Designed miniproteins, single chains, continued (5). Designs and how they scored, part 34

Each design is a single chain, and the fold is of that chain. pLDDT is the mean over its residues in the fold that is shown.

## One batch from the design tools (miniprotein)

Design m17164
Fold by ESMFold2-Fast:
Structure m17164 (fold): chain A 88 residues (1-88)
Amino acid sequence: EKVVVELENDTRKPENRKKIAEGYKEAKEKGVTLVIKLKTENNNIITLEFDADGNLIGASVEANNEEISPLGKATLLLGKALEEAAKE
């Protein structure tokens, strides 16, 4: 089973960081995968999967704009947000 967190916009926003923190804590306590789905400003949907220890184990992108590299952006933003959430 998996814990799923759905986010819109910038993952640095306090409300999004809180959702990541709550999802990470629940996934860690249950020993299950954390799935983060991010809808970007260009309406791309990025899905990242983390194990219970916070290691990135899967990534997928549904790109609606061919002019961007959404996976790289999401990996950086969600990695940083997850690190901040783990400290809280």
Scores: mean pLDDT 68

Design m17165
Fold by ESMFold2-Fast:
Structure m17165 (fold): chain A 80 residues (1-80)
Amino acid sequence: SAELAALVAEIRRLRAEALRTAAEDPSKTPEVLAALLEQVARYAQAVVDADPSAQPAADTLLALVEKEVAALLEAIRAAQ
């Protein structure tokens, strides 16, 4: 659906912005990644509100972003 395509595009945009901000100030990486998750979850909910049939795909995309963020936070913790 157009709503799912928009969600994927927004996830890519938000991820790129989060990585750029973290590169500019690495001390803010946990805050930036938390904000990324909140923004993706909010956008995914808006997509589902517009198209309830998108729920399973939106849930899958959100879970993938959550897994990626958790892995990045663990990698940062292990590197310190």
Scores: mean pLDDT 83

Design m17166
Fold by ESMFold2-Fast:
Structure m17166 (fold): chain A 113 residues (1-113)
Amino acid sequence: MVRLRLRLEIKPDDTPENFIEALARAFTELASQLPPGAYGELLGRLGDIFAEAAEKAREHPDMTPEELEQLAREVFDRVKAALEEAGFTIVSERVERKPDGTVVIELEAEKPL
């Protein structure tokens, strides 16, 4: 059994630069959960998804927190599709808005042996 968890937080005062750093951290954590020597093609595809989102944020330094939230949701949708194509089952998907305005997006996926 392989289990993967992806989590991203967007604060109401986050800048596009903060978002790019959060994307890099989320990708690193996700990549570290994949077994060594397996899923090279999946890892490459996931890397492209995160890199494209980071580039969009870099090209649009005036993005609002609402636009960054939308971009994060697009990343999660693309990650979900890539994981499902690689044979993973999505076991949970959560979006939570905290009282301070922080948005937490979380995805959990599993692949049987």
Scores: mean pLDDT 84

Design m17167
Fold by ESMFold2-Fast:
Formats: C-alpha cells, sequence, structure tokens
Structure m17167 (fold): chain A 112 residues (1-112)
C-alpha cells in the first residue's frame, strides 16, 4: 500500500540517522542483530545483510528487503528491532542512547 511504502521509507531514513550516530563497534553489533532479525522474519534473504557493510550498503540492503515484506512481516520486524534496541541501549554512550531512543519512539509511532 502507499502507506506501507511511506512507513518503510520513513523507517529507512530513521535507521540511516541512527547508524551514522553510533560508534563503529556499536554499529557492527546493531547491524549483526538486524541481520539476525531478518533471518527470523525472511530467512531466504538473511545472507544479503553484512554486519561489516558500510552504512550506505547496509541501509540499501535493508530497504530492498523491507520493500518485499507484507505489512504483518514489517510490523513483526519492527517489534523485534525495538527489543534489540532496548537491549543495546545500556551499553551505549549518552549521545548514542539518545539516538536509539529517537528510533524507538519512531517505531512506536508506526506500531500504534
Amino acid sequence: SSQLSADIAGFVYALDTLLSRLSPEARRLFQARVAEIVAEVVPERASELDPDASIDDFVRAVEDILSTLSEEQFREFLRRLREALEALRPTLSPAEAAAVDQLIAYIDSLLS
């Protein structure tokens, strides 16, 4: 739907913003967790996500995968990602934690 496409585009932008604000170590851990979530939701596409990829390459691969999901699969991805962000948050600097909180708030708005 047009709404699902807009929600995916907004999420992809928010994801890019978060990744640009994380340290290289935190970014790699988060990208690895996103790849694991994709393996749980769409296992046939899990190999397309490289935890060591550049932000641009990783975000593009995520957008390509999310664009093929049903609304139900996209919501499931968002729920799992929210849990992963909450788990990551205690290990981060205050500035990184603030960036994570912004993405969590955005995900919560999409799941409302």
Scores: mean pLDDT 88

Design m17168
Fold by ESMFold2-Fast:
Structure m17168 (fold): chain A 71 residues (1-71)
Amino acid sequence: RTPAEERAEFLFQEIEEVRKLPSEVITAESLRHIAGLVEAVLDLLEREGPSLVERVRALLEELRAEVAALE
């Protein structure tokens, strides 16, 4: 368990909690911000946790699709 893997898991949990909030509270701006954080974590994980790269990539694509749907 690397610190990067622990931070990625925590980030996944935070994003999942945000998705449980009413759509009125979730804006395209906030989703873009979270997507940017996921991209930064993905760059870090490519060095430390190749098994987590697919999870982070899938989450990033999902967030981008949600942002596109809000536009």
Scores: mean pLDDT 66

Design m17169
Fold by ESMFold2-Fast:
Structure m17169 (fold): chain A 90 residues (1-90)
Amino acid sequence: GKKIFEETVELGGKAGDLAGEADELARSGGDKEEAQKLLEEAAELLREGAETAKKLPDKETSESGVEGLKEAARRLGELAKELGLEKIEI
């Protein structure tokens, strides 16, 4: 339904915002532990989003949503590596 789709989009967007904040914090010489925490929170939102997307009634939309969130999680892992961070559970 529409609400599940909207929840999936919102979770993905919030994860992206947190990842951007972590990237800026790390690049500005800020607290790396805080940057890692933001990426871990983003990863959790992507996991919740993927589980939410699986509940979508349309198979094509559900599969697309899950794949998109999986790709976003992969990008989080790459960002963590670029920033010299570790232990991102994806």
Scores: mean pLDDT 77

Design m17170
Fold by ESMFold2-Fast:
Structure m17170 (fold): chain A 65 residues (1-65)
Amino acid sequence: PPPLVETVRLVSDDVGQALVDALRRLAERYGPFARPADVTVEGDTVTADAEFENGTSARIVVTRS
């Protein structure tokens, strides 16, 4: 798997918006995504795994508050 360069952990009332904002900030820092992020929903937690064209990855974890 690609090396993990960042993990973002957030608590938000608007999980979708928090996820979109986090993905945008990661793209600004690490460059374009190699593919669409893998999004998994488990109860109150949404996890997105992002892979960048530079061969690195990041994980976003958003918990509903």
Scores: mean pLDDT 84

Design m17171
Fold by ESMFold2-Fast:
Structure m17171 (fold): chain A 61 residues (1-61)
Amino acid sequence: DELEKELEKLLEEIRELQREGVRAVIAGDDARAAEIQARIKELMERARELSKELGRPLPEL
């Protein structure tokens, strides 16, 4: 199912960005951390939409 693959890929991207965001905070790069956080928010909105279409809950993030 193409939508399932898209959702899984999207969740993987979100997890990668969460790790990058933590690294940015540790490095003291507040501007980078804020940029990453905004991107995570956008991807999570898309993930919620796909999750609703597929009729399954979002995993713990």
Scores: mean pLDDT 80

Design m17172
Fold by ESMFold2-Fast:
Structure m17172 (fold): chain A 55 residues (1-55)
Amino acid sequence: SELDSLISLFAGQSPAARAAFLQRELGLPPAEAERIAKLPLDEFARTALAHARQL
């Protein structure tokens, strides 16, 4: 699934790398990206997927 793919992709990534992804790919503001990047991996992946689906 898309969610499982995102979880696998980000399992080895730092919070900084996750925040950079959200800013670069989804256009999120730095403060929001950093907040989301600090979430547990599964919540991060679900949140990122929800934002991507709104595009």
Scores: mean pLDDT 80

Design m17173
Fold by ESMFold2-Fast:
Structure m17173 (fold): chain A 88 residues (1-88)
Amino acid sequence: SQEEKLREKLIKKYGQDILDEMERAAQESRTMEEVRAAAEKLAAKLGLTDENVIDAIARGLLHRDPLLALQGVDNVLKAQEELAKRRG
């Protein structure tokens, strides 16, 4: 139930296609280099170049958990938004 609500929120915010691509990358990546390359490609598709975002995606892919990868992206972006809001 809580995981389903999280999945729905992430799909609404980032799109189903990105979650599907993260799932494919998690299944296809066998080496650390392949995980890193996939994470960089996925971050670029989201319009993101932040190393923290790339690392969050890579961690999710290493665990073969696309939802963890996408939640990691969302957590990094939320932390950045919170910092900007508190200073603005």
Scores: mean pLDDT 83

Design m17174
Fold by ESMFold2-Fast:
Structure m17174 (fold): chain A 81 residues (1-81)
Amino acid sequence: DMEESLQRLRELLEEDRRAIEELEPEYEKELEELKAQPELSEEIKRRLLALYIARSLLAEPEEVQKLKEKVDAVLEELKKK
């Protein structure tokens, strides 16, 4: 079952990567719209942080799951504070 376990892990990582890739175009568009704003607000800072982390996640496919968890944790902290 080792081959099966390895295949399953790769499938899960690939699913996470594809989900993030689908969001990248929307993040890019939102960033462009936010740049048109006269000043940076707290909400803009939160979205920029999320975009930056998501971009970093996409750059490291083998660490997709770990980075994704960090992205979620940061976003939750920003929402609670």
Scores: mean pLDDT 60

Design m17175
Fold by ESMFold2-Fast:
Structure m17175 (fold): chain A 87 residues (1-87)
Amino acid sequence: SMISMTMSSMSRDVQMQVIGSVMSYIDTHDPDNSTVIRHVRRAYRFVQRGDMDQMIRHFMRMFGMLTPRQQSQVMGIVQSIVKKHLD
C-alpha cells in the first residue's frame, strides 16, 4: 500500500530507476530465483510502456515472494532513490 502509493507519485524515469536497481539487486544476490526475476523484469517492461497498474502488480507480486531480509534490502533501495528525487 505505502510502497505502491509512493511509486505511483514518481515520474516514469524514477520508477524505471527503482525497478532497474531492484532487478540488479535480485540478479546479483538471488540469480537462480527465476520466478522473482520474471516478475521484476515484467514490472520493468510495463513501466517502459507507461502501464503503471501492471507495473505495480508485478512489483508487489515479486516483493511478496522475497525473504524478510530481501524485502528490507528492496525497501532500502526504494527509500534511497525516493529521497534523491521526491521532495
Scores: mean pLDDT 80

Design m17176
Fold by ESMFold2-Fast:
Structure m17176 (fold): chain A 68 residues (1-68)
Amino acid sequence: MLSGEELILGFAAQEVRRYLEKGDLEKAAEIVRRTAESLGLTPEEVIDRMVELGYLTPEEAEKVREAL
């Protein structure tokens, strides 16, 4: 069940974290928007699922939400 979605979210979260480490909030937000489009979710739902799965911390999630 949804293992493909979890894999996509995992890879996207790794890219998001990489851009957050660079301070590139706009690129991190772009990755989230692109992932949301691919999965038929909202950007907020993508962030929430990344946190739920442990791929992103709540602090990292808030930084991305500010850039949305």
Scores: mean pLDDT 82

Design m17177
Fold by ESMFold2-Fast:
Structure m17177 (fold): chain A 59 residues (1-59)
Amino acid sequence: DDKVKKAKDILDKGNKTKKDLDNKANELNKVSPTDGQAMKFQGDGTVNNLQKEADNVLK
């Protein structure tokens, strides 16, 4: 139960981080569309890494 709650917290934090990165990517996209798109792609990678971290705490 505690591990499940920790995993949920990690995923929730990851979702918040992705939204923050998406917002920054949108601002960056206004001055550099290529860099903005690259930052969105990096945001997706961050979420994937946090999903793996959440899976690890469940083990």
Scores: mean pLDDT 77

Design m17178
Fold by ESMFold2-Fast:
Structure m17178 (fold): chain A 87 residues (1-87)
Amino acid sequence: ADEEIRKIYLEMIDEMLSLITDPALKAELEAVREAILAGEDIDVVDDRLLRVIFLTPDPAVRAQLLAILEKAGKEVREVEERAREEA
């Protein structure tokens, strides 16, 4: 994956980790962070993140996690669009 996209996802994971208190969900987010560093496919990463969000019992925290994911998705699209303009 592109370095900028990886950075966006790592920053997203770190922000999500600050909001989640469940130790099993924290462990899964840490595993997702390692998968991103290992170059895992973004679709697989997104599926794992959506599962963590879905399993989050607090609706306010779940809404914050969804907002973080949406923001990261917008940043990734901006990086991809800029790369197309530079080509």
Scores: mean pLDDT 81

Design m17179
Fold by ESMFold2-Fast:
Structure m17179 (fold): chain A 63 residues (1-63)
Amino acid sequence: SLKDVLSQYDLPEELIEELSKAKSVQEVADLFHRKYQEALAAGDEEMAAKIFGAAILAQEYFK
């Protein structure tokens, strides 16, 4: 499942739950971009980088 893929990343469990709601490549783009921008706005560049990496894995999952 997408959750299993994302659980291999060093992300908080609640964030994995939210991100795993993506059901298509477009939803991955929209949802992960939103979370990425939120992390950058909070000054958490490390979290933003992890979300960006997780987005690549989620996009590969839906191929």
Scores: mean pLDDT 80

Design m17180
Fold by ESMFold2-Fast:
Structure m17180 (fold): chain A 80 residues (1-80)
Amino acid sequence: SEEEKRKEEQEKVQKEVANEIRAIGLLVQAALENNVFSKLKPEEAKKMVKEIKEAIEKEGDEAGEKKAKELVEEFKKKLE
């Protein structure tokens, strides 16, 4: 039905948005914990968010958290 199709489309969009918001939150948290948040450039942040989101989509929230920490630690190492 048209109503079912509309619901399915809305749920898909909401899930995509939720995963992106979650990825952003995980990146911000890891960057703040490592004291590099102020040094993170928008272009680098966008790339990291994409990788964290992909980890969440494939292996869940715990994988996203690990990916965020990994990416931020690598970024911090490049600043040293």
Scores: mean pLDDT 83

Design m17181
Fold by ESMFold2-Fast:
Structure m17181 (fold): chain A 71 residues (1-71)
Amino acid sequence: SDEMTAILQALDEALAQKDLAALTEYLRKLGEIFREQGKPITDEQMELMAKALYYSATGDTEKAREYAKLL
């Protein structure tokens, strides 16, 4: 739980800073936790989620929707 809380805080900071590289890093770490819990989330899905969140945060709502639809 402490590890997940730290990752979620890092994701909030990455979104505030509009940092795609940090979003991708921390979402991949979150995906590793989900896989340890038996949830079959891929790194590719986490990369798509990072891009969807990034474009949403930067105001490119159309690109955000395009990446979200690929999930």
Scores: mean pLDDT 86

Design m17182
Fold by ESMFold2-Fast:
Structure m17182 (fold): chain A 88 residues (1-88)
Amino acid sequence: MKEIEELEKRAAELLEAARDDLPLLQAVEDAAIAAAQPAVAAAKTREEYAAVTLATMEAIAAALADHPVAQELVRTATEIYRLRAKEL
């Protein structure tokens, strides 16, 4: 719990810092989610769905390589998801 709480606090700070990049982040996120739809449809288990979600989040972070604050926000959110997925 404490580790997730620290990451959530970091994510909130990064979200505020990345405010001007949010329209770009949203566009990258929408494109990555659209590209992931066939894999989402093919997922049969919680574990398969979690793997697709993690891969999608990693793709979003990679697309934001020139936007380090927004990239760090996505990577922080990915780590929160990864830790929560272990509880499933």
Scores: mean pLDDT 81

Design m17183
Fold by ESMFold2-Fast:
Structure m17183 (fold): chain A 76 residues (1-76)
Amino acid sequence: SPLLEFIKKLNELRKKIDELAKTDPEVGKKARENFIKALKELYEKLKQEFDAISRALQERNRALVERYKKEEEEKK
């Protein structure tokens, strides 16, 4: 739900920028450029966080598999 609310707010802001561009094209263009720049910065930040979480999960899974293999070898 928080992610869906955030996406809804982004879509509402985009529509307001498009309406502003119809009334004042120069101000609307600058607002659109700033909006795109902010989204790119947010995307890069989220990507870094997701990559860090993904690596941590992969490392944990690798450690669990290695421990299981060692325990099975000791039973032989």
Scores: mean pLDDT 80

Design m17184
Fold by ESMFold2-Fast:
Structure m17184 (fold): chain A 111 residues (1-111)
Amino acid sequence: RDAEVDALIAEMRELASELLKEALRFTPPDKVKLVVTVSPDSPYRDRVIAAAEEVAKEHGVPLVVIEQPDLPRGSVGIGIAGDGFEPAIEANPELVDRLAEVSRRLGEVAA
């Protein structure tokens, strides 16, 4: 399980980095935030937050962490928030879908 979790977190980190790179084509770093949403009882919460902190630091964007009790046990989500990057999201639906899928698989491994 540890090797699978390590691989999923690494993939999530890479996908989040690519998503931020695309968003930064349309929006300055001070106008975009990396957002991590986690269930309070996720066993991988600290590891996902640490990976997100590295990505945020690499791109010079703020990180926001939201603990969401309404999420299923073990759930984690990474996304971006801000203004003016909508064209980047529309141009990269596969990247958004892949990031969501990795987040879903991390939740499954936690269950």
Scores: mean pLDDT 75

Design m17185
Fold by ESMFold2-Fast:
Structure m17185 (fold): chain A 95 residues (1-95)
Amino acid sequence: SAAWREGVELAEELREQVEAEDAPELSRSVEVDGVTASASGVLGEDGKRFLSWSVTAEGGPTLSRSVDESTEQGAKEREERLKRLAALKEAEAAR
């Protein structure tokens, strides 16, 4: 549905906002038309992050994803996050 698709897009936007803040612990949530999008991030002492984001429809499906950058599997996700932060800083410098 349109509301579910919007919820998925919102969850990705919230994930990007959580990454951009570079806070040691941060969570955000938004609800639109019975679809709840949320994202949370926790930064470890080693500079590696645990990220979680989800989309839940009232009375319907739930999509949940997480990335633990402290794992070998999460190493690529950390590199992608650092690239996103670099791009954001470049965009801010151009304002």
Scores: mean pLDDT 75

Design m17186
Fold by ESMFold2-Fast:
Structure m17186 (fold): chain A 66 residues (1-66)
Amino acid sequence: PSDLEIDAAVLILHAAVGLVSARVQGNEEEAKKFEELLDEIQRLVDSGTLTPEKLAELKAKLDELM
């Protein structure tokens, strides 16, 4: 896999952990934010439009949520 693919996979794992944590806590608002982030990452991966610049933006969004 490329570094971009590996970094995307790591970001997905971190966001998924955040989602599970929010759901376990019953924080629906926080869970929705992680779901939206995961959907955006998956959409970009599936469409082949994920760039290093966009990956950096998504990492910043994850940091903002955590």
Scores: mean pLDDT 82

Design m17187
Fold by ESMFold2-Fast:
Structure m17187 (fold): chain A 72 residues (1-72)
Amino acid sequence: GEELAKKAAELALKGGGSEEAAKATYEAAVQGDGHGAATIAGSSVREGGGTDPEFLREAIEAGREAGKAAAG
């Protein structure tokens, strides 16, 4: 679970998100909140000025998947 959470946080950061947003994505994911992790990753990319739709989508999906893995 934690390895997927780290990957989601890294994608949020690469998409233009801040380090604080990446940490928030990781924390939501390890707590099993896939929806929260996806939302934080997506909003962090948008607020960071990231307009790449592929990175936005991948960050959202990674957050959701990491949260599901941590919840199981």
Scores: mean pLDDT 76

Design m17188
Fold by ESMFold2-Fast:
Structure m17188 (fold): chain A 55 residues (1-55)
Amino acid sequence: SAAEKLAQFEANRQKELDELTEGFVNLGWPEDLARKMAEAILKVTEAELQKQAQK
């Protein structure tokens, strides 16, 4: 269900944030920008999952 996907996303959010941030840093991005970009991506994903759960 959409609610289960959202719960799993929230449980894994910190790990996803860390992995995305490290990925951008490895591509030569500054740490602060990499973290902001990773957070923005996750925020958009979370909002979409919340919208699907609240039909």
Scores: mean pLDDT 80

Design m17189
Fold by ESMFold2-Fast:
Structure m17189 (fold): chain A 93 residues (1-93)
Amino acid sequence: SDRARAEALAEELARRLRRAAEENNDKIVATPRELSDEELAELAEKLHEMAPELAERGEITEEQARAILELPLEARQHLLRTLQRLLLELAAE
């Protein structure tokens, strides 16, 4: 269930990022580099602390931040791996 929730959140975040780019007619100039498993693990630990700040900035919803906070570390790592894959696939189009 945690893995499925992480995957659903990754898809929601990827769709949100795509909509923001389309709605604002902004050119995303940064080509995302692939993060290592070690970098994703460090980011997953930081994500727990960052999620409320991202919601305060309007970058994610309060519901998405809460869902991230409810995920155990392993599920947050899976969320970031899935999100990275979706964003790399999007950049390759």
Scores: mean pLDDT 73

Design m17190
Fold by ESMFold2-Fast:
Structure m17190 (fold): chain A 77 residues (1-77)
Amino acid sequence: SKNRIVGMARDIGDNAVQAGRVRGYSPEEIREIRDQALSYIDTLYEGSKDDAGEEIQEIRDETERRMDEVIEEQEKK
C-alpha cells in the first residue's frame, strides 16, 4: 500500500540519520550511509512513483538535507 511504502522510505531516512549521529562514524563513512539510504529510497520511488512519487521525493530531499547536516557537524569536530 502507499502508506506502507512511504513509511518504509521514512524509516530508511530516519535510520540513516540516527546511524550518522550516534555510532561515531567518520565523515566519509556517513557519506556512504547517505548514498546507500538515498539509493534505497530511489528504488522505492521507481516502484511506486505513480501512487506515492511526490511523498517519496520529499522524503528523499529531506533525508539528503539531514544527512548533509550530520556530515557538516562531524567535519566541524
Scores: mean pLDDT 84

Design m17191
Fold by ESMFold2-Fast:
Structure m17191 (fold): chain A 67 residues (1-67)
Amino acid sequence: MLKASVPSELAEEVAKRVNEKLKEKGIKASAEADVENGEVLITAETDEDLKEAAKITKEVIEELEKK
């Protein structure tokens, strides 16, 4: 499991977009928003899927923070 810090207002949108990208790429991972702590929790079936999901999560956060 991996936790990524995000603004609480963006946590749900980050989790939603990450899950959409994971599904698109066929990665066996999921993202769950923790709005209270300003975090997104990433879980995956393999270390490789976790690493890829973490990269996607970082890219989504950076994209949303710029807009």
Scores: mean pLDDT 80

Design m17192
Fold by ESMFold2-Fast:
Structure m17192 (fold): chain A 70 residues (1-70)
Amino acid sequence: SESERSIQLSEQMEKKIEELGKTDPKKAEELRKEYQELMEKLRRGEMTLEQVQQKMNEKLEKLGLPPLPE
């Protein structure tokens, strides 16, 4: 379900942000801000969950981090 997928995505992103924050707190804060902006767009119906996952994977790649699992 969309609700379960949304919860899973949030849990995965929080883990990645927390781990990044241990080595680079500034980049972790930037990643958190971008994720919050994308989730707000999802809430407003301006973006799909798959688009949020794609955009976050693009940001993670730029930071040298592994992509989100399914």
Scores: mean pLDDT 80

Design m17193
Fold by ESMFold2-Fast:
Structure m17193 (fold): chain A 64 residues (1-64)
Amino acid sequence: SLEEKIREAVEKLIQSYFKKPISKEALRALADAAIENYKRAKEAGVRTPGLEDLEKAIEEAKKE
């Protein structure tokens, strides 16, 4: 599903910030939180470098 593609893309982005592999449970929780924060920030008109990376990952996932 599209939601699964988006979550997987965000999980890969988050994993890239860490030297050690993150557990699937923790990675999913972090990805869900990041996606929710992105939606809230977008509604509030907030833009930061971290949100730009997140936006790119989400938009690329939507193309698949």
Scores: mean pLDDT 78

Design m17194
Fold by ESMFold2-Fast:
Structure m17194 (fold): chain A 95 residues (1-95)
Amino acid sequence: SEEQEKLEKARKLRAEAIRHYENGDYEKAVKLFEEAIKLADKGTQAEIYLELASIYYERGDKEKAKQYVEKMLELAKDDPALQRIAEAFLEELEK
């Protein structure tokens, strides 16, 4: 189905983004994650926002990291597990 094709493409884009991130290609990783978000379901979007937050945190951009965690929380407001992950991440940003 068209929906299944979109979700599969999002999964492939996310995998490619992770590969670029692991190779230190942060700019390309961010672009691929942003493309994946456009095709992904809400749960996968929340996970990708957390991945983007991690990238910005590791690069020293705590403000952008916080913004992406907040975007994740908007999608995961009914998910207590993701909320706990977000709270732990925000606490780490304050150190």
Scores: mean pLDDT 85

Design m17195
Fold by ESMFold2-Fast:
Order: C-alpha cells, then structure tokens, then sequence
Structure m17195 (fold): chain A 61 residues (1-61)
C-alpha cells in the first residue's frame, strides 16, 4: 500500500537500491507486505541508515 510507496521513494532518495526495491515490492503487494518494514531491513543490510530510518517511519504510519 501507500506505506510501501512512501518508503521506496524515501529509500531511493537516500541511495538505498535494496531498500527502494523492497518498498516498491510492498507497494505492489498491498495485502501481504509492509513495505516500510521491508525497506528498513533492506536498507540496514546495505548500511544505509537514512533509508532504514525512512522505512521505519513509514512502517509506524
């Protein structure tokens, strides 16, 4: 849903390709994936703290 789209856009701005991809996948799968959480996990795995924070903020909404 909206959470995944917002998280993907924020992660892309932060330079996290994995975080953006995870958030985008969550946006496409509106009923099964929380894109914000996925973006935070992927961004942290890539060492992108800005993308991780964006994903966590989107997940809290």
Amino acid sequence: GENGKKAAEAARKAGSGGGAAAGYAGWLDQDSVNGGKATAIASRSEGNEEGAKAGEEAAKA
Scores: mean pLDDT 67

Design m17196
Fold by ESMFold2-Fast:
Structure m17196 (fold): chain A 73 residues (1-73)
Amino acid sequence: SHMEEVERTLEEIRREILEEARALAEPPSREEVVAMVMEFANRALAKNPLTPENLTLLSRAVARLAAELLALQ
């Protein structure tokens, strides 16, 4: 389904950004976490049209990624 395809794309981008964060010599700073979350949102929007359904999925994915990145501190 369209939602499953969007969720899969969001998970792939999330995984890549989280792997980049884990590869850093030091845990990401708050400023770096903000930059990574913004990069995630930009990459997600580039691949998926902004619809109400996709906006809801994106907002949830952003919250999850932000929590995971902050947990690395």
Scores: mean pLDDT 80

Design m17197
Fold by ESMFold2-Fast:
Formats: structure tokens, sequence, C-alpha cells
Structure m17197 (fold): chain A 67 residues (1-67)
């Protein structure tokens, strides 16, 4: 849901500079299928440390994790 995605982005905003966060937000919102990511997956990511969330997004792990 949009609320779950917003919560994840808010968590990242607290951990990074405005410039770093703006780049991360743009990349996350541009990701294919980001609007179709299950709430369960977004909740899982939101419970992880910000550095781990960034790593998962960079590796594509938020949609189909293999690590």
Amino acid sequence: SAEKLAALLAKLREAYSPEEFAALEKRVRAAPGIGDVPDERLDELASLPPEVVVHELESGGFREPRA
C-alpha cells in the first residue's frame, strides 16, 4: 500500500541526508512493480536497519530475495 511504502521511505529519511534520501526515494519509486509490492514485504523491509534496506533495494531483494 501507499501508506506502507511511505513508512519505509520515512524510516530511510531519518537515517540519511536530504540529498541521499532524495536519490533513494526516486530510485525506489521508479522501480518496476513498486506499486504491486505486497504489504508483507514492505513491513519486512520497514523492520530492518536502514543500511540493510538500502542493500536489499540495490540488489533487487525486496521483490524476489535470494540472499
Scores: mean pLDDT 69

Design m17198
Fold by ESMFold2-Fast:
Structure m17198 (fold): chain A 135 residues (1-135)
Amino acid sequence: SPRKKSENKYFQQGQNISTSELFSILDEPSKYKLLEILNLINGFLNNEDKYKNLSLEERIKISEAIAGLHKFFSNLGIEGLTDLSLKNLGYLTAKFGNTNEINTILDSIKKAAPANYSLIKKYFLEGINDYINEN
């Protein structure tokens, strides 16, 4: 919607947008506030049906984006804003991916945020463990 561009600052966590709209925003992230980008990513990470319908390339792009946001917030001394999102990413990757996809997503995270990889991987693995423990 044209309204979304003028009202991006009002985006709520889990806002319902199309895959095409999300990836257009991720291609031009400098035009958007970081919390708006986080809310858009969480629209996929908090919705199993939306995440399931993503291609591997789209899942990689979301993984790189959330890892990059974690790195940015960490560099500002802001912790905790992405922890649940990273855990949800792990859960969804375990539910809808295979071992090859898990390894590919972890590699993409490491490339996006190498200094933060150990902590990001911790939350990602907690999400995988939550999926295993629920089944």
Scores: mean pLDDT 79

Design m17199
Fold by ESMFold2-Fast:
Structure m17199 (fold): chain A 70 residues (1-70)
Amino acid sequence: AREEVQAHLETLRALAAVSDPERRAVLEGLIREGDRLLATLPDEQALREFGRLSDETERRLLEIERRRSA
């Protein structure tokens, strides 16, 4: 559970490093929330909540992509 969130955060940090400022800000927001969840919630609850936030973040990133492609 915890290791799964940590692996995801590692991937997000790598993606943020090569992203533009707008997308980087969104990714860094998710990274901060992930770190907070791991610090404040039980592992399984943190994993579930992180999954929900990851899905929301992915939708926002796709919206940014669509706007920039127009």
Scores: mean pLDDT 79

